# Designed miniproteins, single chains, continued (2): the designs that were tried, part 47

Each design is a single chain, and the fold is of that chain. pLDDT is the mean over its residues in the fold that is shown.

## One batch from the design tools (miniprotein)

Design m5615
Fold by ESMFold2-Fast:
Structure m5615 (fold): chain A 80 residues (1-80)
Amino acid sequence: ESEISREVFEFAKTLSPELQGVLDAVMDIVWAGLAAGLSRAEILARVEALLRARGLSPADAARILALADEVWERLVAARA
Protein backbone atom coordinates (compact mmCIF):
# COMPACT_ATOMS: atom_id res chain seq x y z
CA GLU A 1 0.00 0.00 0.00
CA SER A 2 2.80 2.50 0.90
CA GLU A 3 4.61 1.39 -2.29
CA ILE A 4 1.50 2.11 -4.38
CA SER A 5 1.15 5.56 -2.74
CA ARG A 6 4.81 6.30 -3.57
CA GLU A 7 4.33 5.26 -7.23
CA VAL A 8 1.20 7.45 -7.54
CA PHE A 9 3.14 10.38 -6.00
CA GLU A 10 6.07 9.92 -8.44
CA PHE A 11 3.62 9.76 -11.39
CA ALA A 12 1.94 12.98 -10.15
CA LYS A 13 5.30 14.80 -10.43
CA THR A 14 5.19 14.23 -14.23
CA LEU A 15 1.84 16.08 -14.48
CA SER A 16 0.83 19.76 -14.57
CA PRO A 17 -0.78 21.18 -11.37
CA GLU A 18 -4.23 20.97 -13.04
CA LEU A 19 -3.72 17.28 -13.90
CA GLN A 20 -2.42 16.60 -10.36
CA GLY A 21 -5.80 17.80 -9.01
CA VAL A 22 -7.60 15.50 -11.47
CA LEU A 23 -5.34 12.59 -10.43
CA ASP A 24 -6.25 13.18 -6.74
CA ALA A 25 -9.98 13.00 -7.62
CA VAL A 26 -9.39 9.85 -9.72
CA MET A 27 -7.53 8.13 -6.86
CA ASP A 28 -10.42 9.00 -4.51
CA ILE A 29 -12.78 7.18 -6.94
CA VAL A 30 -10.49 4.10 -7.07
CA TRP A 31 -10.10 3.89 -3.26
CA ALA A 32 -13.82 4.53 -2.56
CA GLY A 33 -14.87 2.04 -5.25
CA LEU A 34 -12.62 -0.69 -3.83
CA ALA A 35 -13.90 0.01 -0.29
CA ALA A 36 -17.49 -0.32 -1.63
CA GLY A 37 -16.67 -3.59 -3.44
CA LEU A 38 -17.19 -2.22 -6.97
CA SER A 39 -15.86 -4.11 -10.01
CA ARG A 40 -12.93 -2.95 -12.15
CA ALA A 41 -15.34 -2.03 -14.97
CA GLU A 42 -17.54 0.11 -12.67
CA ILE A 43 -14.55 1.92 -11.10
CA LEU A 44 -12.94 2.63 -14.49
CA ALA A 45 -16.29 3.82 -15.91
CA ARG A 46 -16.55 6.35 -13.04
CA VAL A 47 -12.96 7.49 -13.63
CA GLU A 48 -13.65 7.90 -17.38
CA ALA A 49 -16.81 9.94 -16.64
CA LEU A 50 -14.79 12.29 -14.38
CA LEU A 51 -12.06 12.73 -17.04
CA ARG A 52 -14.71 13.62 -19.67
CA ALA A 53 -16.42 16.07 -17.27
CA ARG A 54 -13.05 17.81 -16.64
CA GLY A 55 -12.47 18.20 -20.41
CA LEU A 56 -9.06 16.48 -20.54
CA SER A 57 -7.32 15.83 -23.87
CA PRO A 58 -7.55 12.19 -25.09
CA ALA A 59 -3.81 11.74 -24.38
CA ASP A 60 -4.01 13.05 -20.79
CA ALA A 61 -7.21 11.07 -20.13
CA ALA A 62 -5.54 7.87 -21.42
CA ARG A 63 -2.47 8.39 -19.17
CA ILE A 64 -4.56 8.89 -16.01
CA LEU A 65 -7.00 6.06 -16.89
CA ALA A 66 -4.06 3.67 -17.43
CA LEU A 67 -2.61 4.60 -14.01
CA ALA A 68 -6.02 4.09 -12.34
CA ASP A 69 -6.26 0.61 -13.93
CA GLU A 70 -2.73 -0.31 -12.74
CA VAL A 71 -3.43 0.97 -9.21
CA TRP A 72 -6.68 -1.06 -9.10
CA GLU A 73 -4.83 -4.22 -10.22
CA ARG A 74 -2.06 -3.78 -7.64
CA LEU A 75 -4.50 -3.05 -4.79
CA VAL A 76 -6.61 -6.13 -5.62
CA ALA A 77 -3.45 -8.29 -5.82
CA ALA A 78 -2.15 -6.91 -2.49
CA ARG A 79 -5.47 -7.80 -0.78
CA ALA A 80 -5.62 -11.32 -2.24
Scores: mean pLDDT 78

Design m5616
Fold by ESMFold2-Fast:
Structure m5616 (fold): chain A 60 residues (1-60)
Amino acid sequence: MEKVKEKIKETLLTEGPEAVRASKISKETGASKSTVVKAAQELMRELGVNTLAEAEEKLK
């Protein structure tokens, strides 16, 4: 789970929220698409945001 969250953060900061696709992160991390969705939701919850675009702004 943490590895998937870190990959989402990395993708947000390097490629932006549009590049954060469940299929892409799933392929790169070996996690299921459902695990990627849960990791993204958990990351947004931890940052207090509702969208990946807002998460990117918080992580800058």
Scores: mean pLDDT 79

Design m5617
Fold by ESMFold2-Fast:
Structure m5617 (fold): chain A 85 residues (1-85)
Amino acid sequence: MEERRRDVLFITAALLAGIGAILELERLRADPSATEAQREAVRRVAREALRALRDAIRIADRYGDDRMRAQAERLIAELERLLAE
């Protein structure tokens, strides 16, 4: 149970990090005053969130949690789309 609880907390943290990174990337798209240094810092955070989400998929797969996997995959796709812009 301790391992499963820790894994669920990790997945939750990764999902929240992904959502936060998406919101921050969209905010910077709308902000003409944002510096290049600020944009690069947010891109770094987004890349870290992508790595955490990929790890979250591996953990979700161990538990057969298709819903959590689908949520992580959706966030990965959105982050990759925003980072490619």
Scores: mean pLDDT 85

Design m5618
Fold by ESMFold2-Fast:
Structure m5618 (fold): chain A 60 residues (1-60)
Amino acid sequence: GPPPLSPEELAKLQAETDAEVAEWRAWMARHGTAASREEQFALWQRYEERLSGRPAAPLP
């Protein structure tokens, strides 16, 4: 069966997702004009890196 998650953990996951989406949309509104799908994806990746604090890939 599925792993046992508490109702609080499920609520937290939903809240985190909602907050992340809202923050991403706010960030896009402040910084984002995307001319294409590729540009939109690049902006989203940069936002995700900033949000999650994951190490950015070294520039080529």
Scores: mean pLDDT 64

Design m5619
Fold by ESMFold2-Fast:
Structure m5619 (fold): chain A 74 residues (1-74)
Amino acid sequence: MTMTTAAGGTAVVPEGASVSRAGAAVYHAALDAGGDPEAAQKGVQEGLAKMGDAETADAATARTLEDSVSRALG
C-alpha cells in the first residue's frame, strides 16, 4: 500500500507488513518531505498507541498513522 503524509512524502509498505514497519515507513516519508523529526516521531507513536495490539498493517492502520503524523506536523 502507498501512504501520503501531510508534508507531501510518500511511503510504500508491502501488503501484510508489520505495524512497526508501517510506522517506520510513514516516519521516513515525513522526513523525506522535510517534516520535523520530533513531530513525525510523536505522530507515529500516537498512531501506534491508537492501534493497540495489532501485529499486521492494513488500510485502516495506514490511515491512522497518516492522520496522527499529519496532525503532529500541522
Scores: mean pLDDT 71

Design m5620
Fold by ESMFold2-Fast:
Structure m5620 (fold): chain A 104 residues (1-104)
Amino acid sequence: MQEKIEKALELLGKAIDYARKAIELSKNPEAQKYAEKAIEYMGKAREALLSGDKEKAVEYLNKAIEYFKKARELARQAGDPLAAEYFDKAIKYVEEAKKVVEEL
């Protein structure tokens, strides 16, 4: 169990790193705002996970994925393909973290 929690936290850390790179590359203020909201929900998911609230952790991870998908679409519409690619990487790591959390 502890090792799975550590793995989930590591995956969330990687997602945040890619999301921050995407925000830096994006010139669309709306994409940046949605990505920041996703990062906030990831922080809430981390706190829920550390407190043992698996259901809330999954709920917050789902919201983070939703906001990153909005940020990715806005980045693509704005012509920021590299930012969109890094948002895709962030989404992938959040989805992998969610799978690990669901196995707890």
Scores: mean pLDDT 87

Design m5621
Fold by ESMFold2-Fast:
Structure m5621 (fold): chain A 109 residues (1-109)
Amino acid sequence: SQSEQKQKIQQILEEKKKELDREIREAEARARAGVDVQGSLDTLRRSASALEQLADLAEDNGLTDLAKELYQQAISAYETAAALARRAGLDDLAQQLQAEAQELQKKLA
């Protein structure tokens, strides 16, 4: 049934979300410790982009609540990456990442 297919897609997206949440937490912890700031920034950027892609897939499949959660997490990851970029003196990158977060916020309005 369409309901069974939708539930299966939701389960796959939830599992991918858990993996990305773990990668984000590990990158944030390394950044706070001052270890591999560039690698942590790259991980946060990739994870934010991946969360956005999962959110788009959730939206396309009518998983509206999950899509909102994934967009909110992508926004948070972009904002964290922007803050880290500013602390590293990468002002242009920080502005780009903040702009990405702002564009995603428009999808939640």
Scores: mean pLDDT 89

Design m5622
Fold by ESMFold2-Fast:
Structure m5622 (fold): chain A 93 residues (1-93)
Amino acid sequence: MATAEIVSIKRGEGTTEVTAKVTVSDGEEITEVEVFSARRGPLSIKSLEVKKDGNEYTVTVLIDDELEPGETIVVKATLNSGETVAAVGRIEA
């Protein structure tokens, strides 16, 4: 079963960078990444970097929106099996 966790969140001017770690089973690959705010709904991705090391993916998403402290963010990854995994984080002050 795949797992995901948010490992860092960095706010910039007009952007928010989120790094998530996704652990998959053998033969599984990430096919899609989506980001959501609990407050705002779906968010636009400005850039996406996906790095694979064995069964672990490091997913760095640059969101085209400046999220505020206290907002909840969800990073959702879809796998080649059609399974989805999500990581949840909170924007710190």
Scores: mean pLDDT 83

Design m5623
Fold by ESMFold2-Fast:
Structure m5623 (fold): chain A 91 residues (1-91)
Amino acid sequence: APPLSEAGRLAAEAGVRALEKAPKELVPAAVGAALAGIGGGFEEVVLGDGRGALEGGELAREVAERAGDEEGARLGEEGVRLGREAVAAAA
């Protein structure tokens, strides 16, 4: 499989953590965040485009905060930081 970027990996990890901790109503959002992190991570590695990983990190942070997962929120925030750096480097 293609490697995942660090930003995408962090977003995916935060999304999976949120999925494990989420109430039933947040499960679709947590799945969406994990998949966005994975897809964005591949896009960053394959296309040099960090925007998907950035969006995945933002979604994962929001879902983790709603699920009450402070560590997941920190992972999502770190994914956002690295995604922003990748976007800036590509500009």
Scores: mean pLDDT 79

Design m5624
Fold by ESMFold2-Fast:
Structure m5624 (fold): chain A 123 residues (1-123)
Amino acid sequence: MTKIIDFNLEKLNELLSKFKRVFILTNEEALSLAESLASQLDKPAEVVLATPENVERLIKEATEEDLILTFLVTGKEIRWIREIREKTGAKLAVFVDKTSLDNLIIKMGLEMIKPDYIFIFEL
């Protein structure tokens, strides 16, 4: 069900080509990382700050043809990521740092979210 992928820009670009729109939903802590990633993608991606207003907008607008990328860094993201997962038809990809995979909160969060894709990266 969930596809786990070691992060590679070519693999990500191949995945993104399957979707109509790509959103990168991020908190302020990962904003620079999200903007840097967006600039490297072959497909245009909208960088969206995870405010209550923006999360609600994505819930209303995102469809099964869309992909939402997000970063799971601190565990604070789990609440809005889960809401997006439960309330949209969009596919969900979660980026996790390799060192964070040993964190119980991150592990439990991933099990609750059940994303379509997990990208493992090294900072």
Scores: mean pLDDT 83

Design m5625
Fold by ESMFold2-Fast:
Structure m5625 (fold): chain A 64 residues (1-64)
Amino acid sequence: ADVLGLAEEIERAARAGDAAASRRAAEKLQTAMGLSGDQATQVGAAASAGGPELGARLAERLAA
């Protein structure tokens, strides 16, 4: 999966107040990168607060 694209989906959904879309994007990121639920939540929070590139970089760090 496109990590940056999924981080963008999380940020977009959070900005729109769409919790269901944000959760679906976080679940796809968790599955694609082998992250724990807590790690996927941290990535979603980073993307929402700092933008999708920050979220994507954190996801890559956590998946390593």
Scores: mean pLDDT 75

Design m5626
Fold by ESMFold2-Fast:
Structure m5626 (fold): chain A 67 residues (1-67)
Amino acid sequence: SEEEKKDFNQRIQNASNVEELKAIVNEYISSPSTTLDELTTVPKVLNDMIADGKSFDEIKSKVAGYL
């Protein structure tokens, strides 16, 4: 639902580190609100940005932008 997406967005904004962000994303992709595109794209973007050494703030902004 839209409310569920807003809740996950708030939790992403409150995440203090990449491990917390990974946990939130894993919970989100298990949500009935997740589309097939989001299920595939969001984990890939998160993992690619981590592998590329992007800052936590950049990763957080990018992931939040998908919700």
Scores: mean pLDDT 75

Design m5627
Fold by ESMFold2-Fast:
Structure m5627 (fold): chain A 64 residues (1-64)
Amino acid sequence: MATPEQIEELRKLGDEIVELLKRMKVSPEAQEQAINSFRSYLRSQGVPEDVIEEMEKRMREKLS
């Protein structure tokens, strides 16, 4: 399971990804692909599924 420190760094990474996607004005399809890739990465780092779902929802809300 990811440590609290690792989860905090991953939250920062998620925020950076959202900011990058906004700056690049990428298509909805590219946004979906980026979110799915990040979700897979979070799972590989041992982040709990409920935390992954919360991070995904937050990213989607920020992209709207």
Scores: mean pLDDT 82

Design m5628
Fold by ESMFold2-Fast:
Structure m5628 (fold): chain A 95 residues (1-95)
Amino acid sequence: SPLRELQQRLGEQGAELLKKAKELKKEVIEKAKELGREDVIKEAEEAEKEAEKKLAELPKTAKSVLEGLEQALKILEELVKKYEELLKKLEEEEK
């Protein structure tokens, strides 16, 4: 029961992070287009591609379902932070 509840909670956290990453990516791309920053669009796309690659490797590298879920959360958190950094950089360039 406790292990199953933990797996469910980690899955819910992963879904939240994925939603947040999608929303942030949209904001980064919109802002980068307004400022003519094609380089930032490419950096955002590369960050997503790297995250997808890491997530795809988890079923082969994780020793347990729980470890895989924890590693997936870390990958998604790093992607969210990357998009937040790109958005902040674009906002600072408007000054």
Scores: mean pLDDT 81

Design m5629
Fold by ESMFold2-Fast:
Structure m5629 (fold): chain A 84 residues (1-84)
Amino acid sequence: LSDEERAAALEAEAKKAAAELAKREGVEADPSNGEEVTRLLEAASPEDVRALFERVAAAAEAVGLPELAALLRGLGEAEAARRA
């Protein structure tokens, strides 16, 4: 996979995860709008934040980016802990 293809796959998975989170919260949010995603994450439970980062990390591993997957898992845990 090219870097462009990897980026597109990760972006698609992140958008799907954000859309599912918005649906659970009963809020319509544009997953391509970083400000809306930030507000959605700020309203989300620590568990939902971890789940979102884990989902994107799994997608990163699937496209051959294990270092990015590890970074995303770490960031998700740190972000969830900051909000708890």
Scores: mean pLDDT 73

Design m5630
Fold by ESMFold2-Fast:
Structure m5630 (fold): chain A 75 residues (1-75)
Amino acid sequence: MLELKNSINQAISLAESRKCKEAFKVFGQIDTSLLSKTCGYDLGMYITSICYDQPELKGLMEAGLKKHCSDYVDL
């Protein structure tokens, strides 16, 4: 599932670059039915935590991504 992994890491990279509109657009194009519900949630919240400058939530969601999305994220 290289396309899915690439889209996920692109959304994260855009959010980290503060290109939040583009990050949410890419996230909205990801078929989250191919992910666990927890992974999809953690990804959305991680992007949100960066874009709204919430460092505590960012740290928690980064841990969630590593736990629930380990096959998809390059963190």
Scores: mean pLDDT 79

Design m5631
Fold by ESMFold2-Fast:
Structure m5631 (fold): chain A 74 residues (1-74)
Amino acid sequence: SKEAEELLKQGALAYEQGDLEKAAELFEKAYSLATDPKLKAYILRNLSRVYKELGDEKKAEEYEKLAEEYWKKA
């Protein structure tokens, strides 16, 4: 959806500015509104990157695995 894409863009901007907590929040909201599997996979890859940067390696791995599943559905 356009709303999910806009939130994804805002999350990417927050990440670029170093606001990892805001980036995670915006990406999680984007994920909840996304319906397209490819868009979901892309958002989940960004969530994985944010959690890796936050030091949450387990959560990063979980999001990477979920993104792979959505790539296979697309």
Scores: mean pLDDT 87

Design m5632
Fold by ESMFold2-Fast:
Structure m5632 (fold): chain A 68 residues (1-68)
Amino acid sequence: MSPEMQELQKLSREFREELEKAKKEGASKEELIKIVERYLEKMLQVADPEMARMIEHEARLLIEEIEK
């Protein structure tokens, strides 16, 4: 597995843990969206253009789900 893929997997795990913790602590929709945006920026720094497009698409879907 590439070093970039390993970093993305690490960031994905940290993102899930922080998002779940925030939800359990009663974070607002705005706070949850900020977590998504922060991890999106971190992942885009290491992702290639093809992976970046997939990550951006997934982040958009997550934000739409949070805003419901």
Scores: mean pLDDT 82

Design m5633
Fold by ESMFold2-Fast:
Structure m5633 (fold): chain A 85 residues (1-85)
Amino acid sequence: MEEEELAKKIEEGDAEAAVKGLELRKEFVAKTSTNPEEEAAVVKALEEAKKRFLEAKGDLEKMKKANEEILEKLKKELEAIRAKQ
């Protein structure tokens, strides 16, 4: 499972492997999404996570903080998109 693999790589401090997991998740979202605005929001969040994980250079606290901040921002953006229906 990509999520289980990504979580393990984050705990190991392997930023490169975590970034690879995010790229695979981006491809999965593009393949399975039925809403273009939601797809764009998720892809943007994954790209931001990738950038911040690389900048963290295996710092677990920075990677965890980046993940939490990006998920919160994505949640708000998805709620805004869904509220337009």
Scores: mean pLDDT 70

Design m5634
Fold by ESMFold2-Fast:
Structure m5634 (fold): chain A 82 residues (1-82)
Amino acid sequence: MEALKAAELVEKAVEETRKKLEEAIKKGASDEELREIAKEQRFKFIEYIENNIKDPSLKYTAILVLTGRVEEVLKELLEKKA
């Protein structure tokens, strides 16, 4: 089911982004470095969604949800770091 595939892709993307950001924080990454990591991860997974989801409505929703959730994770981790 394509809707389930889109949901699983978003969950995987958010989880991978969170782990990568948390690892970077432990290594002493700056706020700017964390923003660049989040941006690179978002771009990578948007491209994956564009190539793997065919339904335009599901594609749009997945990209929108992914973008918002990555931004939320970045904000949470930056606030927790401060």
Scores: mean pLDDT 84

Design m5635
Fold by ESMFold2-Fast:
Structure m5635 (fold): chain A 100 residues (1-100)
Amino acid sequence: ALTAVQVQNFNKALGLIDEAIKILKKIDPATAEKLEGLKEQLKAHVAAQDLDGALATLGEITNLINDTALQKKDKELMRLAIEIGSIEVSLRAMKTADRR
C-alpha cells in the first residue's frame, strides 16, 4: 500500500508531468501524446496502490522527458526532467527505508 507521503510525491510528479505535456504540445506533439498515455498509466498504478508499477511508469516518464529535452535542447523541459527525477529518487529511497 502507498503511504500518504508517497501519494503526495506522485501527485507532485503528476503536476510537473502536466507542465511537460503543455510544452511538448508546442514542440513535439507526438511525444506529448505518448506522455499523456504514460500519465494515465501512472494514475492507474497509484489508484491501485501499486508502488512498483507506479515507480516503473514514473521512470519511463522521466526518461522520455529527459531524452526529448536533450534532443530539443529545451531548458524548461530539462528543469522538469530534473525535478521529476528528484521525486523518483525520493520515492525509491522511501521504499528502501521501509524494508529496514
Scores: mean pLDDT 85

Design m5636
Fold by ESMFold2-Fast:
Parts: sequence; C-alpha cells; structure tokens
Structure m5636 (fold): chain A 80 residues (1-80)
Amino acid sequence: VSLEEEQKVLIEAAKIVIEKLRAAGIDPSQLSGEELEALPAFQEAAEEVKKLLKENGIEVPEDEEEFRKMLVTAVKALTA
C-alpha cells in the first residue's frame, strides 16, 4: 500500500469521525486533542472506524490508544 493510499484512508476515517461528532452536536474545532480523545462520542466513532478499516483489509495499530491519537491528529488537522 502506498503512503498516498494510507493518507487517503486516514483522511476518510477522520471525515467520518467529524460527521458523527457534528451529528451529536459537538464541534471538534472547539476542543483540544485531549478533550476530543476523552469524549465518549469520539471513542465510539474511533472504534467504528477501526472496525471498518479492518473489514476492508487495512492495517491499523494494535494499540487502541495509538490509533485514537493518530485519528485525533487527523481530525484536528482537518478542523483547524
């Protein structure tokens, strides 16, 4: 898998998380990375996205904390 494909997948994952947070009335641009990571709605969205990526044969970090931190970084980059 190319770095470009990995970047596209992470961007799409972050977009899904952003849409779910906004549907719950949460603006991720108003939150710090720590606040975002601690949100139950974010944790649920991250788990759903991780499952979707695995179902499509995309490798994700084994550590859930590591995956959540990557996703937080992508979400913050897209909402800055």
Scores: mean pLDDT 76

Design m5637
Fold by ESMFold2-Fast:
Structure m5637 (fold): chain A 67 residues (1-67)
Amino acid sequence: MSKEQIEEGLEQVKRLVDIYKEKYGFSDAEAESVLEKARKLAEDGATPQQVVDAAQKLIAEIVEKKK
């Protein structure tokens, strides 16, 4: 896959993390954990969609822990 497609996937994850930081009060460490997991998946050859899906799942788990 092209580096450009990987960058697009990571940009989507960053945007999601920024939104959830603002709405749900994520700590910097929680936000960084999501971004780090997304980067590792992209480096391992995951598709942009798989990277975004994994990030959304982790975000949902963090939100549930804050309830």
Scores: mean pLDDT 77

Design m5638
Fold by ESMFold2-Fast:
Structure m5638 (fold): chain A 94 residues (1-94)
Amino acid sequence: KDSEINQYIDALVELSKKPEYKGIKIKNKEQAIGYLTFHPCVASRPPEYMVKNNVVTPLTDTLVPPESCNYQTGIKPTTPEQQAYLDSLKKHVA
């Protein structure tokens, strides 16, 4: 659902602020969707996150680096649920 998708996007934005992910410049929802469109393997492996006191806290070890999933890996969504929300993310901008 949209709320779960928004939490996932928020987790990506927070993860992109870490120095080890300096290749990822995600500052808002539109940029996050753009990133996922170009790196579908990241969308196929959504980062684990937790919500506490309305703060989305990502688990850093679950984000796939861009270099590992870009032109080198080519991984597609593994489950129908992953495919469905990836499609929903693309519709949010289109």
Scores: mean pLDDT 52

Design m5639
Fold by ESMFold2-Fast:
Structure m5639 (fold): chain A 64 residues (1-64)
Amino acid sequence: KLEELERRKKLMEEVFDEDIANYEAQKAAADPRTKAEYDALIAFLKEQRDTVLKRLDEEIEKAK
């Protein structure tokens, strides 16, 4: 159970990091007007990453 939660946390980290990197690359190629939308999306994804990983950390603590 604990090993499964640790594995899920690592997988979620990788997924979020990949998505954020993809949007950072899209932002670099975007028009200046559109960059603000990518900034908001990237900030939102970073916040979601932190929230999801914190919830998984709480589940890991409960599994100990």
Scores: mean pLDDT 82

Design m5640
Fold by ESMFold2-Fast:
Structure m5640 (fold): chain A 77 residues (1-77)
Amino acid sequence: SARALELARKTLEEWEEIKERELEIAKELGIDPEKVKEMLEKVKKALEEGVKSGDYEGAFAKANEIAEAAYKEIEEA
C-alpha cells in the first residue's frame, strides 16, 4: 500500500538515527554492538528490496524475522 511505502521510505530516511539508538540500547544492555550493527545492515537491505519490488509488507516481515533471529543468537551467546 502507499502507506507501507511511505513508512519504508521514512524508516530508510531516519536510518542513521534508528541505528544510533539501537546501538546505544545494545551497549547499555551489554549486547555486542558489532552483532547489532550487522543485523541492522541486513534489515536495511530487506527494506531497500521492499521499496524496489513494491512488497513493503513482506519487507517489514523479513526485517522483523532478521531482527528476531539476531537477538535470539545474541541472547544465547
Scores: mean pLDDT 77

Design m5641
Fold by ESMFold2-Fast:
Structure m5641 (fold): chain A 87 residues (1-87)
Amino acid sequence: SATEEKIKKLLEELKKELEKIIEETDDAQVANRKIGELVKKASEEIEKIIKESDLSEEEKQRLLNKADGELVRLYIEAQEKIDAKAA
């Protein structure tokens, strides 16, 4: 669906922004704060996109669950990369 493609693009964009923060930020605490803020912003935008879509309630719930899992995964991967860079 158009909604699923919008979410996919937003998550790909988020991944690139997270990688840029990790590359450009030497302070691990500053990087973790910026990453948390970006993930929160993306989560809120995705929820809004899904809620405002014309999808069925079942499809909305499926996409919310899938997006939440992907956001958690991206957040954990970003934190692991910061920790690895700081080690």
Scores: mean pLDDT 86

Design m5642
Fold by ESMFold2-Fast:
Structure m5642 (fold): chain A 85 residues (1-85)
Amino acid sequence: VPKDVLDREVRAGIARIASAVSRRSAKKLLEKGTKKDKEAAELYRRAAELFDRSAEAYERGDLASGDRLLAEGMRLVREADKIVE
């Protein structure tokens, strides 16, 4: 159904963007190289992996797993943000 395909594509796209942003944040923090930056970079890398899994779940039509993995990724992003902010 076209509506379901568009919904899956939008959600997967959001998760892919979140993954790319998280990897970019990790790279920038590793360049700074403090202990806090390295801890936050690890959390951003783990979040990116969860966002990739979320996108794959949405692409398969598994909205429940996609939503859960997206939420877990966002939790790790918030933890990383608290370390460096």
Scores: mean pLDDT 85

Design m5643
Fold by ESMFold2-Fast:
Structure m5643 (fold): chain A 73 residues (1-73)
Amino acid sequence: SAELEEEARRLIEELRRVARELGEKGLYVTASALALLAAAIEFALAQKAPEEEIRELIALAEERLREARELLE
């Protein structure tokens, strides 16, 4: 759905933003993990992956983003 694609694209932007902030603080491993998840979601969207697979990637990315945000507090 268009709404799922929009949600995924917003999450890609957020993952890349937080990855940049983590990188600026020298947290390279966590930054790289978020950047890779953003790339994976972007690739899935480009390949028109099933919505279920995109939702699974979104759920994983949201969990990793929560963990990463705790490191920035």
Scores: mean pLDDT 89

Design m5644
Fold by ESMFold2-Fast:
Structure m5644 (fold): chain A 70 residues (1-70)
Amino acid sequence: DEKKKELAKKIQELIKEAGEEVVQAYSVMATLGRVEDLYALFEKWKLPPPSEEQLKLAKEAVKLLDEMRK
């Protein structure tokens, strides 16, 4: 309980820093095994391309979200 609560707080902070759209896009593309297509997805949605730092934070957020499921 408390561990999951702390994990959720950390995830929320990472999502806030990376951007919700970046984290959502990364989560979907990682599940499909197509992370390299993330930039094309952003172009299609007319969103600004994510920075390297945003992708790093999004990757960490998705990793922690997966850990919460266990």
Scores: mean pLDDT 77

Design m5645
Fold by ESMFold2-Fast:
Structure m5645 (fold): chain A 107 residues (1-107)
Amino acid sequence: SAAAEAARARLLAAADGLDDPAGREAWLAFIDALSDAALAEIGRGAASFSAEARASLEAAARTHGVPYLERRLAEAGLRLVTPLRASVAFDEAGEAELLFDYEAERV
């Protein structure tokens, strides 16, 4: 859809602001894994996501976001403990923000 395409373009542009090549790669893979329903709801600035969009966000985060997060946590001597919850929002500057709710512990 046009809304999904517009959201995808904005999310892809956000990759240019990422200094870490591994984080940029994970971000691009995450976006590519999102369903059109999730992208359209992100593009409309949905305050809450439908079950379909939420399932897509959580699946994409699990496949692409979690491995990157686990590597970054391991560098700090931490490990992921709780199931990851993910959402995407645009800030007031129009920049994409991936929000994670998680718990980590020392290894």
Scores: mean pLDDT 75

Design m5646
Fold by ESMFold2-Fast:
Structure m5646 (fold): chain A 86 residues (1-86)
Amino acid sequence: STKEEKIEAMRKKLIELFKKAMEKLTEEDIKRAKEVFETRDEEKELELNEGQLVVLTRLMAEEVVENEEGATREAAERMLEALEEA
């Protein structure tokens, strides 16, 4: 169906975007994302570039997997799987 094809196309585009962002990751990007994650600074979060956002997303998902249960953990595990496929 058109809806299923669109969802699959979007998933493939996200994986490609994650791959591209991860290839450009610098030590500064990782440090910036970790700083935002540790400080919970929402204003600085909005200023993050694509690579920094991928690192932040991974850190947040890893925290959810360790601290949450059920559907929330499952969603975080799915996110980590998508990032690993990238």
Scores: mean pLDDT 78

Design m5647
Fold by ESMFold2-Fast:
Structure m5647 (fold): chain A 100 residues (1-100)
Amino acid sequence: HMEERVQRIKANFDKKIEELKKNPDVEKIKEMLEQIDRALKNYDTARAGLEKAIAAEPDPELQEALRETLRFSDEVNKYLEQTKKELQKLLDEIEKKRAE
C-alpha cells in the first residue's frame, strides 16, 4: 500500500521533470522548487513527530507499522532532495546558456 503510494509520487514528479527538460520553463521550475522546499520542511517536522510516536508506542505491531511509515517517509524525502538538486542544476544550465 505505502510502496504503491511512494511509486506514484515518484512517477508523477519524474513525468513533470521530463516535460520540463523537453520544454524548459524557468517559472515552472522555480514554482516546483518552492513546492519541494515546502514539502521537505513539512517532512522534517513530521519525521521528528513520527520518531517520538515510535518511541512511545507500547504495541510491537503498531510500532513496526510506524517504523515502516518512517522508512517510506525517508525514501520520499531522499527522492525530493535529489529532485531538488536535479531541478536546480537544470535551472543553472538554462541561465548559463542565456548568459553565454
Scores: mean pLDDT 81

Design m5648
Fold by ESMFold2-Fast:
Structure m5648 (fold): chain A 87 residues (1-87)
Amino acid sequence: MEKDIEEIQKKAGEVARRGLELEDRAAQVSPELAKRVGDTLGEFLGEVAKAVGDKENIKEKADEVITRAQQRLDELGAEIDALEAAS
């Protein structure tokens, strides 16, 4: 469990770093997209905290949350890429 929590924290840090980079890029093309990235990060951090608080199946629950966050950031990244290409 302790090792699983450490691995989850490392993965969560990677997602947060990516999200902050996307938020910075989005802020240059759309304040609304920057807000959506920030909201996505806030939701992700809350869900990770809940998953880590669960004494059972912590790794599985956290992996689901991380995967969902990565997918949402991929979608937001594609929107940012499209706006940057159009600008």
Scores: mean pLDDT 81

